# Designed miniproteins, single chains, continued (3): the designs that were tried, part 11

Each design is a single chain, and the fold is of that chain. pLDDT is the mean over its residues in the fold that is shown.

## One batch from the design tools (miniprotein)

Design m8353
Fold by ESMFold2-Fast:
Structure m8353 (fold): chain A 75 residues (1-75)
Amino acid sequence: MKYDQSEEELIAAARGALENAKKAFEKGDPSAVNYLVAAYLHLVALEINTGRLSPEAERLLKEARELAKKMDEKL
């Protein structure tokens, strides 16, 4: 089974969700966690569809992990 979204659409959705997560986190909005989860879900869908992550998707995944670490540290 494949998702009905293109690789480009999934990358764009993940990027948008991650940017929203960063902005929400900077302003102390609890919705930051919801945006971060959305970014992870789009990247997981991309990996399932393609069996791999592109360099751009890997970069977004690393940024998402870094943001998650900052949220856990309660900075």
Scores: mean pLDDT 75

Design m8354
Fold by ESMFold2-Fast:
Structure m8354 (fold): chain A 107 residues (1-107)
Amino acid sequence: SVDEMARRAVEAARELLAQLPPGAKLVFVGSPEVMRAARPEILALAKEAGKEVFLVEGTNPELILNQVRTLLERIGADGVVAAGSHAKAVREALEKTGKDVPLREVL
């Protein structure tokens, strides 16, 4: 369900935020439904950790991948949580960048 996926996404974000360095930037990728359920808790976790979170929301895979690549290459994202149908595409995009950026896939 959307609620179970959102809960697992929050758990993945919590774990990854704890492992990232001070001032780190997290990218959270999800559908609008998962994003609405998970956003408030993920934003609170990032604030408490003193870290930034960038939200990539949508249903169009090409637009999502372009936004993720921009955040990795121009902003310097330190970690990614990808929930749902876009997780595989995000993983493949990360592999092609050659950057050692931790990814948590939530399926």
Scores: mean pLDDT 83

Design m8355
Fold by ESMFold2-Fast:
Structure m8355 (fold): chain A 95 residues (1-95)
Amino acid sequence: GKVIIKVKIVKGGDKKSNDEVESAVNLAEESLKRAGFEVEVIEEELNTEEYGDYIKKNIKKIAKEQIEKIRKATEEAVKSKPSDVIEVEVIKGVE
């Protein structure tokens, strides 16, 4: 099977929350590759100041939601067929 992890990078957030999301992405990629899945990580920058402010105000909730999305996508991938493509989109801040 194939797993596509789309990481949308926004300016903002705190280092701890940003690092937690990055660690979750890296762990998922390594675990899935070790299990024999093809994994693509695609990073895209979002250059909106309003979006960065939203991340700053909701950082703890957003990070938790992104980690949960990654966990669910990993579980779905393990249960998927070899022809299936699993896609997950997550948000990560940078300072």
Scores: mean pLDDT 77

Design m8356
Fold by ESMFold2-Fast:
Structure m8356 (fold): chain A 72 residues (1-72)
Amino acid sequence: MAERFRERVRELAEKFGVSEAVVLDVIGRILGGESDEEVIDYLVKEYGLSEEKARELVREARELVAEMLAAE
């Protein structure tokens, strides 16, 4: 379980040109109840991502969070 999660985090980091810490921070914000628009705004302001890339990263992170929550 943890190894698959770690690999998915690495894949997202590579795909979007960010560090694994950024991907983990996005996941933490989603789990903490922040809206997609709040997380997108955070990524654009703090990491200089384009709005398009930030939206794609949040969508992919949402999919990963759904997989984590579906694990029994």
Scores: mean pLDDT 81

Design m8357
Fold by ESMFold2-Fast:
Formats: C-alpha cells, sequence, structure tokens
Structure m8357 (fold): chain A 60 residues (1-60)
C-alpha cells in the first residue's frame, strides 16, 4: 500500500473519515511529502510510519 493509503487506514482506525482533506492534514502534521505519499508504506522510514500514526491520533 502507498503512504497515502497508510494515512487513510490510520485515520479510519481512529474513527476519522479518510477524506482528501483529512489525509492532507495528517500528512502535513506527519511531515510527509507528496513523493512519500506515493511511495509504498513499507519503504518509508520507521520514524515516518510512527509520525503517520501520531498525526491520525492528533486529528481525532
Amino acid sequence: MTGREGVAAALESFGLPATDENIARAAALAGLSEEQLAQPTRDLPEAVQRAILAAAVALR
């Protein structure tokens, strides 16, 4: 799955709708670039993957 799909999944796991707006807000909080959102989530550094979860929690 892509970084964007990872952000969407994290948002949904915390009861937030995976809208383009919420994904963009979570990505901004996590410090993700558009390139990182297009990359496979498994290829992102662990720190970035952790930041995605933290951003999703912050938006709930």
Scores: mean pLDDT 77

Design m8358
Fold by ESMFold2-Fast:
Structure m8358 (fold): chain A 85 residues (1-85)
Amino acid sequence: MPSPYDQFVDRYNQLLQQIRRTKQVSTPSQQTQLQQITQQVVDSYQQTRERIDQDPSSSDQQISQGTGIIDTQTDQVNAIDQRNN
């Protein structure tokens, strides 16, 4: 069974793949927005990992918070994708 951490990593990778696909059909302004989303997602993922490394007892809380950010950014990417299809 995938752990919560494995699920978090999988969702992160899935979102990056979706962003890559969406960029191929996006306007220049949407591509700029997707670059900002990518930066926020990468920064959030790195911060989550750093916090878990510093305090492993907080891992469930950090994963929950990081997953919430991924969900929010996924909704934004889905909105862009729907406008282009």
Scores: mean pLDDT 83

Design m8359
Fold by ESMFold2-Fast:
Structure m8359 (fold): chain A 60 residues (1-60)
Amino acid sequence: SSIEEMMNSMSDEQRQHVNDDVKTSISFSKDPELLAKAKEAETQSLDDQTKMYLEMIRKI
């Protein structure tokens, strides 16, 4: 998938930057389901967290 290709080209620092940006964007959402998924993502590894955040933003 395009998300996997994107992640494979990124450093850990770039992934963290993406996580911070997406998390900030999601925090402005009024969707309680999206907010709940964002909280769950914070418990995952850096790579899994980035993948979850990118999938969330793509489906908005």
Scores: mean pLDDT 72

Design m8360
Fold by ESMFold2-Fast:
Structure m8360 (fold): chain A 67 residues (1-67)
Amino acid sequence: LTPEEKEILEKLKKAQKELLEEAKRQIQEQGLSTVEASKLMQEAFDEISKLSDKAQEELEKLKKEKA
């Protein structure tokens, strides 16, 4: 992995962790039911999926432009 590829992956991992921790915090603070908590977690996973797709596209562009 190049340093640039590593940076993109580290940024993705950090964003994923922050989204999951924020969802857990909201569940705890709001006293959400299991059903409501599941919906909030599902929304976080949907955002993570979109971020992952974007990171993959950036990685492919980086590889293509390198040589």
Scores: mean pLDDT 78

Design m8361
Fold by ESMFold2-Fast:
Structure m8361 (fold): chain A 87 residues (1-87)
Amino acid sequence: MSVEEKLEEIFKELEEKLKEILEKAKQGMSIDEVEKELYRALNETLRRIQELAKEYNLSEEELQKYVDKALALVSEAAKKVLEIHKE
């Protein structure tokens, strides 16, 4: 499996998990629980990206691009959660 295929799987799993978290937020999950789930999803994704970067000798610049993508996806999900819980 290529690094691109492995990264695609990691990001697909992250996006699916973020959709689950957003759906749970709409169903009344507390903001504290949602933040905990978002943090867990981000940390797992970052660890997997770092492992692939080490395995495939990705440049620091390439690693940072994937880290930034993961952070952007989680930040967008967090913004959507805040809109759902707007007082």
Scores: mean pLDDT 82

Design m8362
Fold by ESMFold2-Fast:
Structure m8362 (fold): chain A 68 residues (1-68)
Amino acid sequence: GELEEKLEEIKELAGRLAAAKVLEEVGEDAEVEIELSDTEAVAVGRNGDKVARVKIDISELVERLKAL
């Protein structure tokens, strides 16, 4: 339904945000892996000796968006 479509869009946006944060920390040439679940989006990036991991809590993000 419409609510389920919005939740899926939030998951995609969370994944993109996590990846963008990783690229900001380790550089745009980084290799980025993204794992999406119903509860979290995790991005891990590597660029030479630099490694960054960013986790976004999708459940917390959804709850915050409902409050606003």
Scores: mean pLDDT 78

Design m8363
Fold by ESMFold2-Fast:
Structure m8363 (fold): chain A 79 residues (1-79)
Amino acid sequence: MVIKVTVKGSKEQVEEAKKRFEELAKKAGLKVEFKEHPDGTLEITLKGEITPSVMLQAMAVATDMMLKGAEATVEVVEE
C-alpha cells in the first residue's frame, strides 16, 4: 500500500511539507521518496504498512498545508 501526496506552494511551504512527511515516515517505519518537479510541485510517496493512523496523519499534514495557502492532494494506492 502506498500514499501519494502532492504539494504545490511557496519554497517554504514545500520545505515544511518535506520535513513533516519525512518525520511521519520515520516514526511509522515507512519508506519515503520525494520528487521535486520543475514547476515547484513536490511529490511525496510513502511506502510500507499503511495503518489508519498513518493515513489520518498524512491527510492532517496535507490539510494543514492547504490551510496555509498551499495546494495539496492525498491519494491511497494499493500496489
Scores: mean pLDDT 81

Design m8364
Fold by ESMFold2-Fast:
Structure m8364 (fold): chain A 74 residues (1-74)
Amino acid sequence: MSVEELLAEARARFDAVVASSTDPAEVRAQLEALLQETVAEMAAAGVPRAEIVRAARELVDYIDALVAAKEAAA
């Protein structure tokens, strides 16, 4: 699996969590757990550290945007 495929799967999982919960704090906690799982999957797949760091940053920014949108709606 490529980094792009792992990022696409992670974003799909994040979107599913956001759709299933209305509590911004609960959403953030679940998304952070999924981020850790995605980082572990990238490491297990032999992705170079620099690419993992870049991908993790993109996912953190996505999480922050999703949580901010939930907080604004609450």
Scores: mean pLDDT 82

Design m8365
Fold by ESMFold2-Fast:
Structure m8365 (fold): chain A 90 residues (1-90)
Amino acid sequence: SMEKELLEGMYMIAVSSLAIAASRKHSTGVETVEYLAKLLEEKYGAETSYTEDPRTIRAVIEENGFRVTITIKADEEGKASVESVEVEEL
């Protein structure tokens, strides 16, 4: 649907921008993803969780009948990027 595609694109752009900003501020991947988890919780009301990899987080946002799952991974130097944005209808 157009709404699903719009949400996917909007979150990819918005969260990628936040990841770039966070990457400039931190020198380790763990610090970068901890900062991003906090920021996503504060800005979007996201429920964040760590994966088996401590430099990878998953953020879940539910809005307007959709669930948006965002996976963010950082490297050892603190550079973070969005691995995926998945949007599902509820």
Scores: mean pLDDT 86

Design m8366
Fold by ESMFold2-Fast:
Structure m8366 (fold): chain A 87 residues (1-87)
Amino acid sequence: SMEEELERLRREIAEEARRYGEELARRIKEAAKDPEKLKEILEEAYSQTGEIAVLAHVAVAYAKNPEKVREALEEAIERVAEAIAEE
């Protein structure tokens, strides 16, 4: 069902966000001494966050349960932020 698909997507997004945050934090730390490499990493991260924002709007707009989809996306963003803060 569509609700089962959204729940699966929620779990996949949350896990991917965690991995993304951890890897991004590591790359930033490693590139801290190289301004050119740091710029490249930040531009890549900005591009990826833009994709997530677009997906968030589409998912909420067309979801059978838009509140649940919004909650899942907010959770994913929080996990990325936590991973970055923790390294």
Scores: mean pLDDT 63

Design m8367
Fold by ESMFold2-Fast:
Structure m8367 (fold): chain A 84 residues (1-84)
Amino acid sequence: MQELSVEKVRELLEKSEIALKSSDPETRLGAVRGLGYVAVQAIKLGDKETARRARELLEEALKDSDERVREAAREELKRIEEAE
């Protein structure tokens, strides 16, 4: 996986936060997967603030109404733990 710049990772964080509020479960599922990617890239880049924010949003997704979104959030949080 290619490393992204801090600026690009923060841009993806902002887009994922917006997408996570979508009424469409598929859009929220994509946002959760994107947040996992953002968190791992932020950890590799040493951007602790972005990594922390992505983790917070994934923890919010654990309360989602759609089971697939909740399951994806659990998987991404585990991936982040492994990257630390």
Scores: mean pLDDT 83

Design m8368
Fold by ESMFold2-Fast:
Structure m8368 (fold): chain A 73 residues (1-73)
Amino acid sequence: SAAAEAKGREYLAKGAEAAHQGNLEEAEEYVKKAAELLGEDHPLVLAARAYVAYLKGDLETAKELAAKALEAA
C-alpha cells in the first residue's frame, strides 16, 4: 500500500540518520522495520543494508548486497 511504502521510506531515512551519527545498532533496527514494510529484496532496503555492512567493515557483505540492490532496481 502507499501508506506502507511511505512509512518504510521514513524508517530508511531514520536509519540513515542513525548511521551518520555512528549509531549502527539503531540504524539496523530501522532498516529491519523498513524491510518488514517494503520487503527484504526492495532495492532501497538492500542498499541500506549494504551501507551499514560497509560502515561495520564487512566489505564482502556490503559488495554482495550492493550488487543485489542494483539488480533489484
Scores: mean pLDDT 87

Design m8369
Fold by ESMFold2-Fast:
Structure m8369 (fold): chain A 80 residues (1-80)
Amino acid sequence: SPLLESVREALEKLVAEYRDNPDELIEAIRTLLKTVVKKYKPTPEQLAEIKRYVMELVKDLPPEVRERVLNAIDEIEKEA
């Protein structure tokens, strides 16, 4: 999917840029995903794939940061 490829590239850049600043990383991910949901209305399957991809990108970060990222995604899914 062109949408999933574009989101993947954007997420990779955000994680690379903000890896050392968890608060900025979480806010950047939240902003990107809110924009994607609002503009493109992804299917539940597409949103699940985006979630899986985000969690893969942050797998090497501390557990507390990964939990905050997961919670931010879950909040966005609930509003989608």
Scores: mean pLDDT 84

Design m8370
Fold by ESMFold2-Fast:
Structure m8370 (fold): chain A 96 residues (1-96)
Amino acid sequence: SKIKILIVPTKEEAIKLAKELLKQGKKVALYLEGTNKETRELEQDPNFLGVFTPKDDQQTIIDTLNSKKPDYLIATDVLPEDILNQLKDIGEIIYL
């Protein structure tokens, strides 16, 4: 199935949406500027694949998403255009 890539305005909205989707049993990954206490709490859920940041290699992000195939990738506006363009080939981009 195709990955749904959700673009949200804020890190707070991204984390809130991730929590809601994880409660529904969905597999979720995040792309954020960085990690915090709330994202570390999400790591306790086996359906949470982790947080990608601008420090991560772009090809490694794409390869991980292709291998793990989360139901959702939730990102803020910090997601680079080059990654976004590659994600269009493997998923559906939805702006919230």
Scores: mean pLDDT 85

Design m8371
Fold by ESMFold2-Fast:
Structure m8371 (fold): chain A 58 residues (1-58)
Amino acid sequence: RPEELRRRVEQLRAEMGKLAQEAADTIARDPAKADEVLREYSERINRLVAEAQRLEAA
């Protein structure tokens, strides 16, 4: 298992974590915006999840 693969997966996980934390923080501050924040988060996270799944499946 190449170290480069692990590093890329870890980088994607960090990006996903950052997006999740931003979404959670915004929702905690203004729950009324949860729907909009979740929609934007879903669009961004889906791209990262798809890439991470592709790397993990390999």
Scores: mean pLDDT 76

Design m8372
Fold by ESMFold2-Fast:
Structure m8372 (fold): chain A 106 residues (1-106)
Amino acid sequence: GTATATVTNASATHASGTLTVTAGATASATLSTSAGATVSATMTGASGEATLSVTLSVDAAGVPVFTFELRAASDAVVDIAVSYSVTTDGETLSASGSFRVELAGE
């Protein structure tokens, strides 16, 4: 299988990245903002080809917003693990999760 990861950090409050995997491959990316937010995503392909797009932003009030968008042109099965940490107003919040996702192609 093949794996690609691209990360773009655009500002102190915004970062984005893209992971693409085929069956048997693993891709990982970590996105960080200098405002104190970090998200890490790992995607492993079980079947087919899938692309995960991750966007991380922190608004003016320090509220983090992150979006994961998963797409496949044909049927695919992937395992995704994500972890997230943010420090705002002296408090640190952390979350993590793992999911198997079965995608029907367009």
Scores: mean pLDDT 76

Design m8373
Fold by ESMFold2-Fast:
Structure m8373 (fold): chain A 91 residues (1-91)
Amino acid sequence: SFEEILELLRADVELGRKLAEELKETDPELAEKLEKEVKELEKKIEEAEKLLEDPNASEEEKRKAIREAVLEESSVSMLRLLAIIKKKVEE
């Protein structure tokens, strides 16, 4: 369901936030980039949630909003992977 997808994306926001906080001391530039993408993902999730609650929104509009949120999650996931790789290469 759309609600299940949004719950998974909300979990990704939480994981991204925790990692950004951990990175502030070791890689502040990457921490800032991750925080920015996490905030953008949260915004896309909120936009999708509003459309799901709108009785005038079409199925196509709802599907598009969910797709856009999933695409934003890809940016967060890539930054998380880069952070993990950097940590392992440096230590």
Scores: mean pLDDT 83

Design m8374
Fold by ESMFold2-Fast:
Structure m8374 (fold): chain A 89 residues (1-89)
Amino acid sequence: GVTTEFEGVAEEMDSGVVLARATAQAPPDATFRARSPETGKELRVISVTHYPSGETTVLAIAETEELNRKMRELLAKGPLYVLFTVTSA
């Protein structure tokens, strides 16, 4: 398979959950991963939405409260980028 990287952005929701979001062109059978470059930690992909155009929106969150808290601290200092990888067959 071929792996491609793209950047998404994180934002704090009213619930206090940090949500990372990215949009990229991907085939419908592609798999996705998300990682915080600042922490080196992988995020949990919770949603993948494919549009007829081939555009795909991916959502990811921290798997632990500790990581979620750390990402909120980073967001308070400025924009927080999340690295997404897409792998196709």
Scores: mean pLDDT 83

Design m8375
Fold by ESMFold2-Fast:
Structure m8375 (fold): chain A 102 residues (1-102)
Amino acid sequence: DLQKQLAEELKQAQQYIELAGQYLLDGDIDKAVEQLERAAEKYLKAAEIAEKLGDLELAKELREQAKTLRDTADFVRERAKEVAERRKQAEEQRKLQTLLQL
């Protein structure tokens, strides 16, 4: 039953999104990104099933959601890198300030 397969893929996608949110709260960026990528894969599979069901509009929406999840994963990675770089700069500035003010 293609409709049941579609529902199952969408359910699994939502579970991966929930896990990504939990990992983000825990500060585990790598695992959060992995779950977002897994969710995107499930939306792409759901889109293929929607196409087989003749629902081209749903298939398009599901591909757009997969793209949004991948874009979100990239954004999360880039923001984590920026935060890490800013923390390193702040640490270097603190070391310099300690040397200058004594």
Scores: mean pLDDT 86

Design m8376
Fold by ESMFold2-Fast:
Structure m8376 (fold): chain A 63 residues (1-63)
Amino acid sequence: GELQEILREIGEKLREIGKAITAAIAFRLKKEGKDEKAKALLEQAGISEEEGRKLAEKFNIPL
């Protein structure tokens, strides 16, 4: 039904936002010279640096 479709769309958006926030945290760690931690965080989240940048840009999250 419509409610299930709305909940699915909300779930997908929350997942994308979560990845964008994770990318922003990783890029902040990189700026602080913690490159190893930044790389590990992106790998655990299953996100490349390029994907993280695109998602942060999509949700207007500063890196």
Scores: mean pLDDT 82

Design m8377
Fold by ESMFold2-Fast:
Structure m8377 (fold): chain A 90 residues (1-90)
Amino acid sequence: ELADKVAETTRELLKKMGVPDSLAELAARAVRGGVENARYLYKDDKEKFLKHMENIAKAVGDALTAAYPQYREGAKELEKKVIELIKEGL
């Protein structure tokens, strides 16, 4: 299921980069909620779904970077991986 895959990938990627488990879980939940919300709002519009997820991934990455500048590169990698998974799942 796309939401599960994106959440799991987010959690594992951030944990691999040294982000604390609690913060990695928070980011994973935010991205999962983004997929669920996009599916509800844009069930038949792949372009709007993708744009919504690009905005969510960027917001999560920006929030992580603002709170923890040391994870800036990890945040960029997260944004890229989330969007790649969404494109594959559409």
Scores: mean pLDDT 83

Design m8378
Fold by ESMFold2-Fast:
Structure m8378 (fold): chain A 70 residues (1-70)
Amino acid sequence: SEEDEKRLQFHGELQQLVGESEGLIDPDVLTRLVRDGVLRANKSKTEELDGILREFREEVRREVERSRLA
């Protein structure tokens, strides 16, 4: 279904972002962010997934920026 495809896409994008970020931020921080994002997505409606993914991307971006700037 479209809903299932949207959820699969969300998880795929999370997985890509994790792979891109593994060398750039603390693994414990990354693991926590992934866990929290997945748990929120599992409890959310399909139309809310884009917002959850965006917030996850912003949190990862801030941590990557911090690591790059240090």
Scores: mean pLDDT 78

Design m8379
Fold by ESMFold2-Fast:
Structure m8379 (fold): chain A 76 residues (1-76)
Amino acid sequence: MSISIKHSSLVGTSSGVRVDIWEFLKDGTTFLKVILATLKDGTAVLSVYKNGELVEHFRTSSEEAKERAEKIIEEV
């Protein structure tokens, strides 16, 4: 059984917002999607989708959001 990871980064030149998207696929189907939007003010928005359903969505410090995202990614 193979798990595949897709990572994409998008940066808005005028907004300065960076969006990182991680998709985890099992047997060709996305079972976990993590979206991290990092804002210029040092905050970030984390959104987590499991099997197409939004299960987590919150805004916090960029450090805290990044740590949470890294933990979710590591636990896969």
Scores: mean pLDDT 78

Design m8380
Fold by ESMFold2-Fast:
Structure m8380 (fold): chain A 92 residues (1-92)
Amino acid sequence: RIEELRARAAPLAEALEAALTPELLAAAEAAMEEGAAVAKELYEAGASPEEAIVKGMEVATARLAARLPPDLAAALREAAALGLEAWRLAAA
């Protein structure tokens, strides 16, 4: 269930929030914009909505993770995976 995924993601989100600086927030916004642009481009090229969203999330996650220490990068990747699973459950 979505609530179970949120419970699993909560400690990861807490760790990420504790590390949040203005520079990291700006990097996250830039990463999300890049991911959204990739998703839009793939969708317009004929990819499925799921395929476009997955690729966009991969790009955003990779860009932001590159700016984080390894342990926070791992937490971000796990939180992103849980978020994608919750989105798939909500869409079903």
Scores: mean pLDDT 76

Design m8381
Fold by ESMFold2-Fast:
Structure m8381 (fold): chain A 120 residues (1-120)
Amino acid sequence: SPALERGTRLLVEGARAFEAGDYEKAAKLSEQAAQEFRDVDPRLAAVSYYLAGIAYMKLGDYEKAAKYFEQAAELFRAVDPTHPLAAEAYRMIAEAYKNLGDTEKAESYRARAEAVEQAA
């Protein structure tokens, strides 16, 4: 699939940008990879959204980080609930909300992460 090829290239470029400390570029490339994968490989779309979230955490953009981790968690729940990143996505949503000062959401998502780990 041309979308799978484009998504994979974007994901590799995003990882390279992240390793170089270019978190803005890493976030945008990972977001673009997720869009390419969304209709052809939802699991790779979930991984790509997770990586976009990690990049936004590094940038201190906790609202965007939470959004992308929530998209990753929703996709993992739907297509690969036992994926190692499924529980980790919920933990990262909790960390993002903690940084935003939303302690109630942070505690709620930490509980969801624990439930996913216990169900695996």
Scores: mean pLDDT 89

Design m8382
Fold by ESMFold2-Fast:
Structure m8382 (fold): chain A 93 residues (1-93)
Amino acid sequence: MASSKLTDEQLRALARAVEQLTSPEAIADFVEAVLDSLGVDPETRERIVKLIREGKYDEAVELLRELAGKASPAARETLQAIADVLRKRKEEE
């Protein structure tokens, strides 16, 4: 519904918000809400959310990047931002 014209400052704010999410469940719930707002189909959304809840961030990042490649330019930037945040989370574990 909104134009996802994220600045570097907004991307950093998103990263900090996810850093405050201490559980895979909280991260999964946040990502599910974003994917729903972007109109991602229920099957793809459920698959990504399940991977995040299971701590499989690498697989979730891969699916998000594949989805971004098929998405509109506005949705692509948001999907890439989420993928980058999950990748950083994986690097810390």
Scores: mean pLDDT 71

Design m8383
Fold by ESMFold2-Fast:
Structure m8383 (fold): chain A 79 residues (1-79)
Amino acid sequence: SKLEQELKEKIREARLKAVFVGAQAGLDVMKAWSDSLGMDKETGRKKVEEASRKAQEEIDKAEEELKKIEEEAQKKIEE
C-alpha cells in the first residue's frame, strides 16, 4: 500500500541519518584528539573523554530515534 511504501522510506531515511550521525561523532572525537596533542596530559585527556562522551550521547540518541521510528512504523503496518 501507499502507507507501507511511505513507512519503509521513512525507516530508510532514519537509518541513513543514524549512519551520518555516527560518522560526524567519529570526526568530532578525532578533532578533540588532534587538539589534545597541544595540551598538557590531564587537560588533553579530559577534552578527549568529554568529546567521546558527547559523541556517544549523539549516537545513542540517533539509535533511540531510529528504534522509535521502526517500532511505530511496524505497529502501523500491522494495523
Scores: mean pLDDT 83

Design m8384
Fold by ESMFold2-Fast:
Structure m8384 (fold): chain A 72 residues (1-72)
Amino acid sequence: LEERVKELEERAQKLYDEGDRLFAEGKANPEKADELFAKGQALYEEGQSLIDRAKDLETVRAMLDAADAAAA
């Protein structure tokens, strides 16, 4: 489970890094800003989706750990 969380976080970070690069290019190239910002935003949304999935896995793990403790 921890390895899956790390994989999702690493993939999200790569998407955020690419999105940041596109935002920077948009600031440098006003004529393409709208297109580059839209692409950067889409990558950020995809990255956020992966982070949300990682949080769900951590929440499930925490709930299972809590249930085991309560059952003891």
Scores: mean pLDDT 78

Design m8385
Fold by ESMFold2-Fast:
Structure m8385 (fold): chain A 118 residues (1-118)
Amino acid sequence: GPPPLLYLEYEVDLDPDAERATVKVTLVDENGNVIAQLEAKDVPREKLDEALAEFGREVARLAGSTDPLEQIAGMARAAARFLKRLGVSPEQLRKAADQAEKAGYTPVAEALRKVAEE
């Protein structure tokens, strides 16, 4: 059958002084089930802005691919690198990969593990 449709949701919560942020990223399926969730706390705003800019560049490089699995894996790698830049540990990425694999999303799990090893 067609590959399952996945959505990446992110929430940025700025501290009252707007100098630091909490970033929460949730991977959900088409039914709204949480497949994996990662959180970065105490992120300096400058670091968040730099990481977002790099994430946007990586996503732009994936534009025009006709392979849905390559797009899914590429987007998962870009998101994982974004989170790693925000201070998410390799251990947290591996835990999220295990959750994604148990949910049947092997390409996402492989992408998260690859970034954890970088």
Scores: mean pLDDT 77

Design m8386
Fold by ESMFold2-Fast:
Order: structure tokens, then C-alpha cells, then sequence
Structure m8386 (fold): chain A 90 residues (1-90)
């Protein structure tokens, strides 16, 4: 499981702004709190890809809420949306 500091450092190394880093940390903490699942490097990478693909913070929040409510892995739901977004922008 990654700590808050490790998540921040990883995202900073990928060129994200402090505001984006704070958002990702908050979303991951909420997911962990509601589902009990540990935060992994794959979770951070999935959110990074979603933001790079142009997904809004609101869209990411909605996906995470759906994953929490349904007991699903939020990374799988996010990857599906990111794939559709990238395909439309390419």
C-alpha cells in the first residue's frame, strides 16, 4: 500500500500540478475508506492516465462513486472511460 507522501511524489514526478495531486489523493483515500482496499501503484497510474486523457475531476469522482457503490475496482471502470476518451480525441 502506498502512503499519501508516496502518491504525491509519484504524481509530481509525472508532471501533475499540486491541485491535481490533492484531488487524486482525496479520491484514493475515499475509495480506501469506503471499500477497505489498499491503495496501490496501479491505482495511481490509472488516475494519472485518466487525467492525461482529459477526463474531468467530476467524471473521475462519478466513476469512483459508482465503483464504491457497486463494490467494483474503480481502476477497471476508469480505464474503460479513458479508452473511450483517447479514441475520440485521437
Amino acid sequence: MLSREEVRELLRSLGFSDAQIDFIVEVLERYHRETGRPITEADVETLALALQAGMSEEEIREVVEEAIREGKNFADVLLDRVSERVLKEG
Scores: mean pLDDT 75

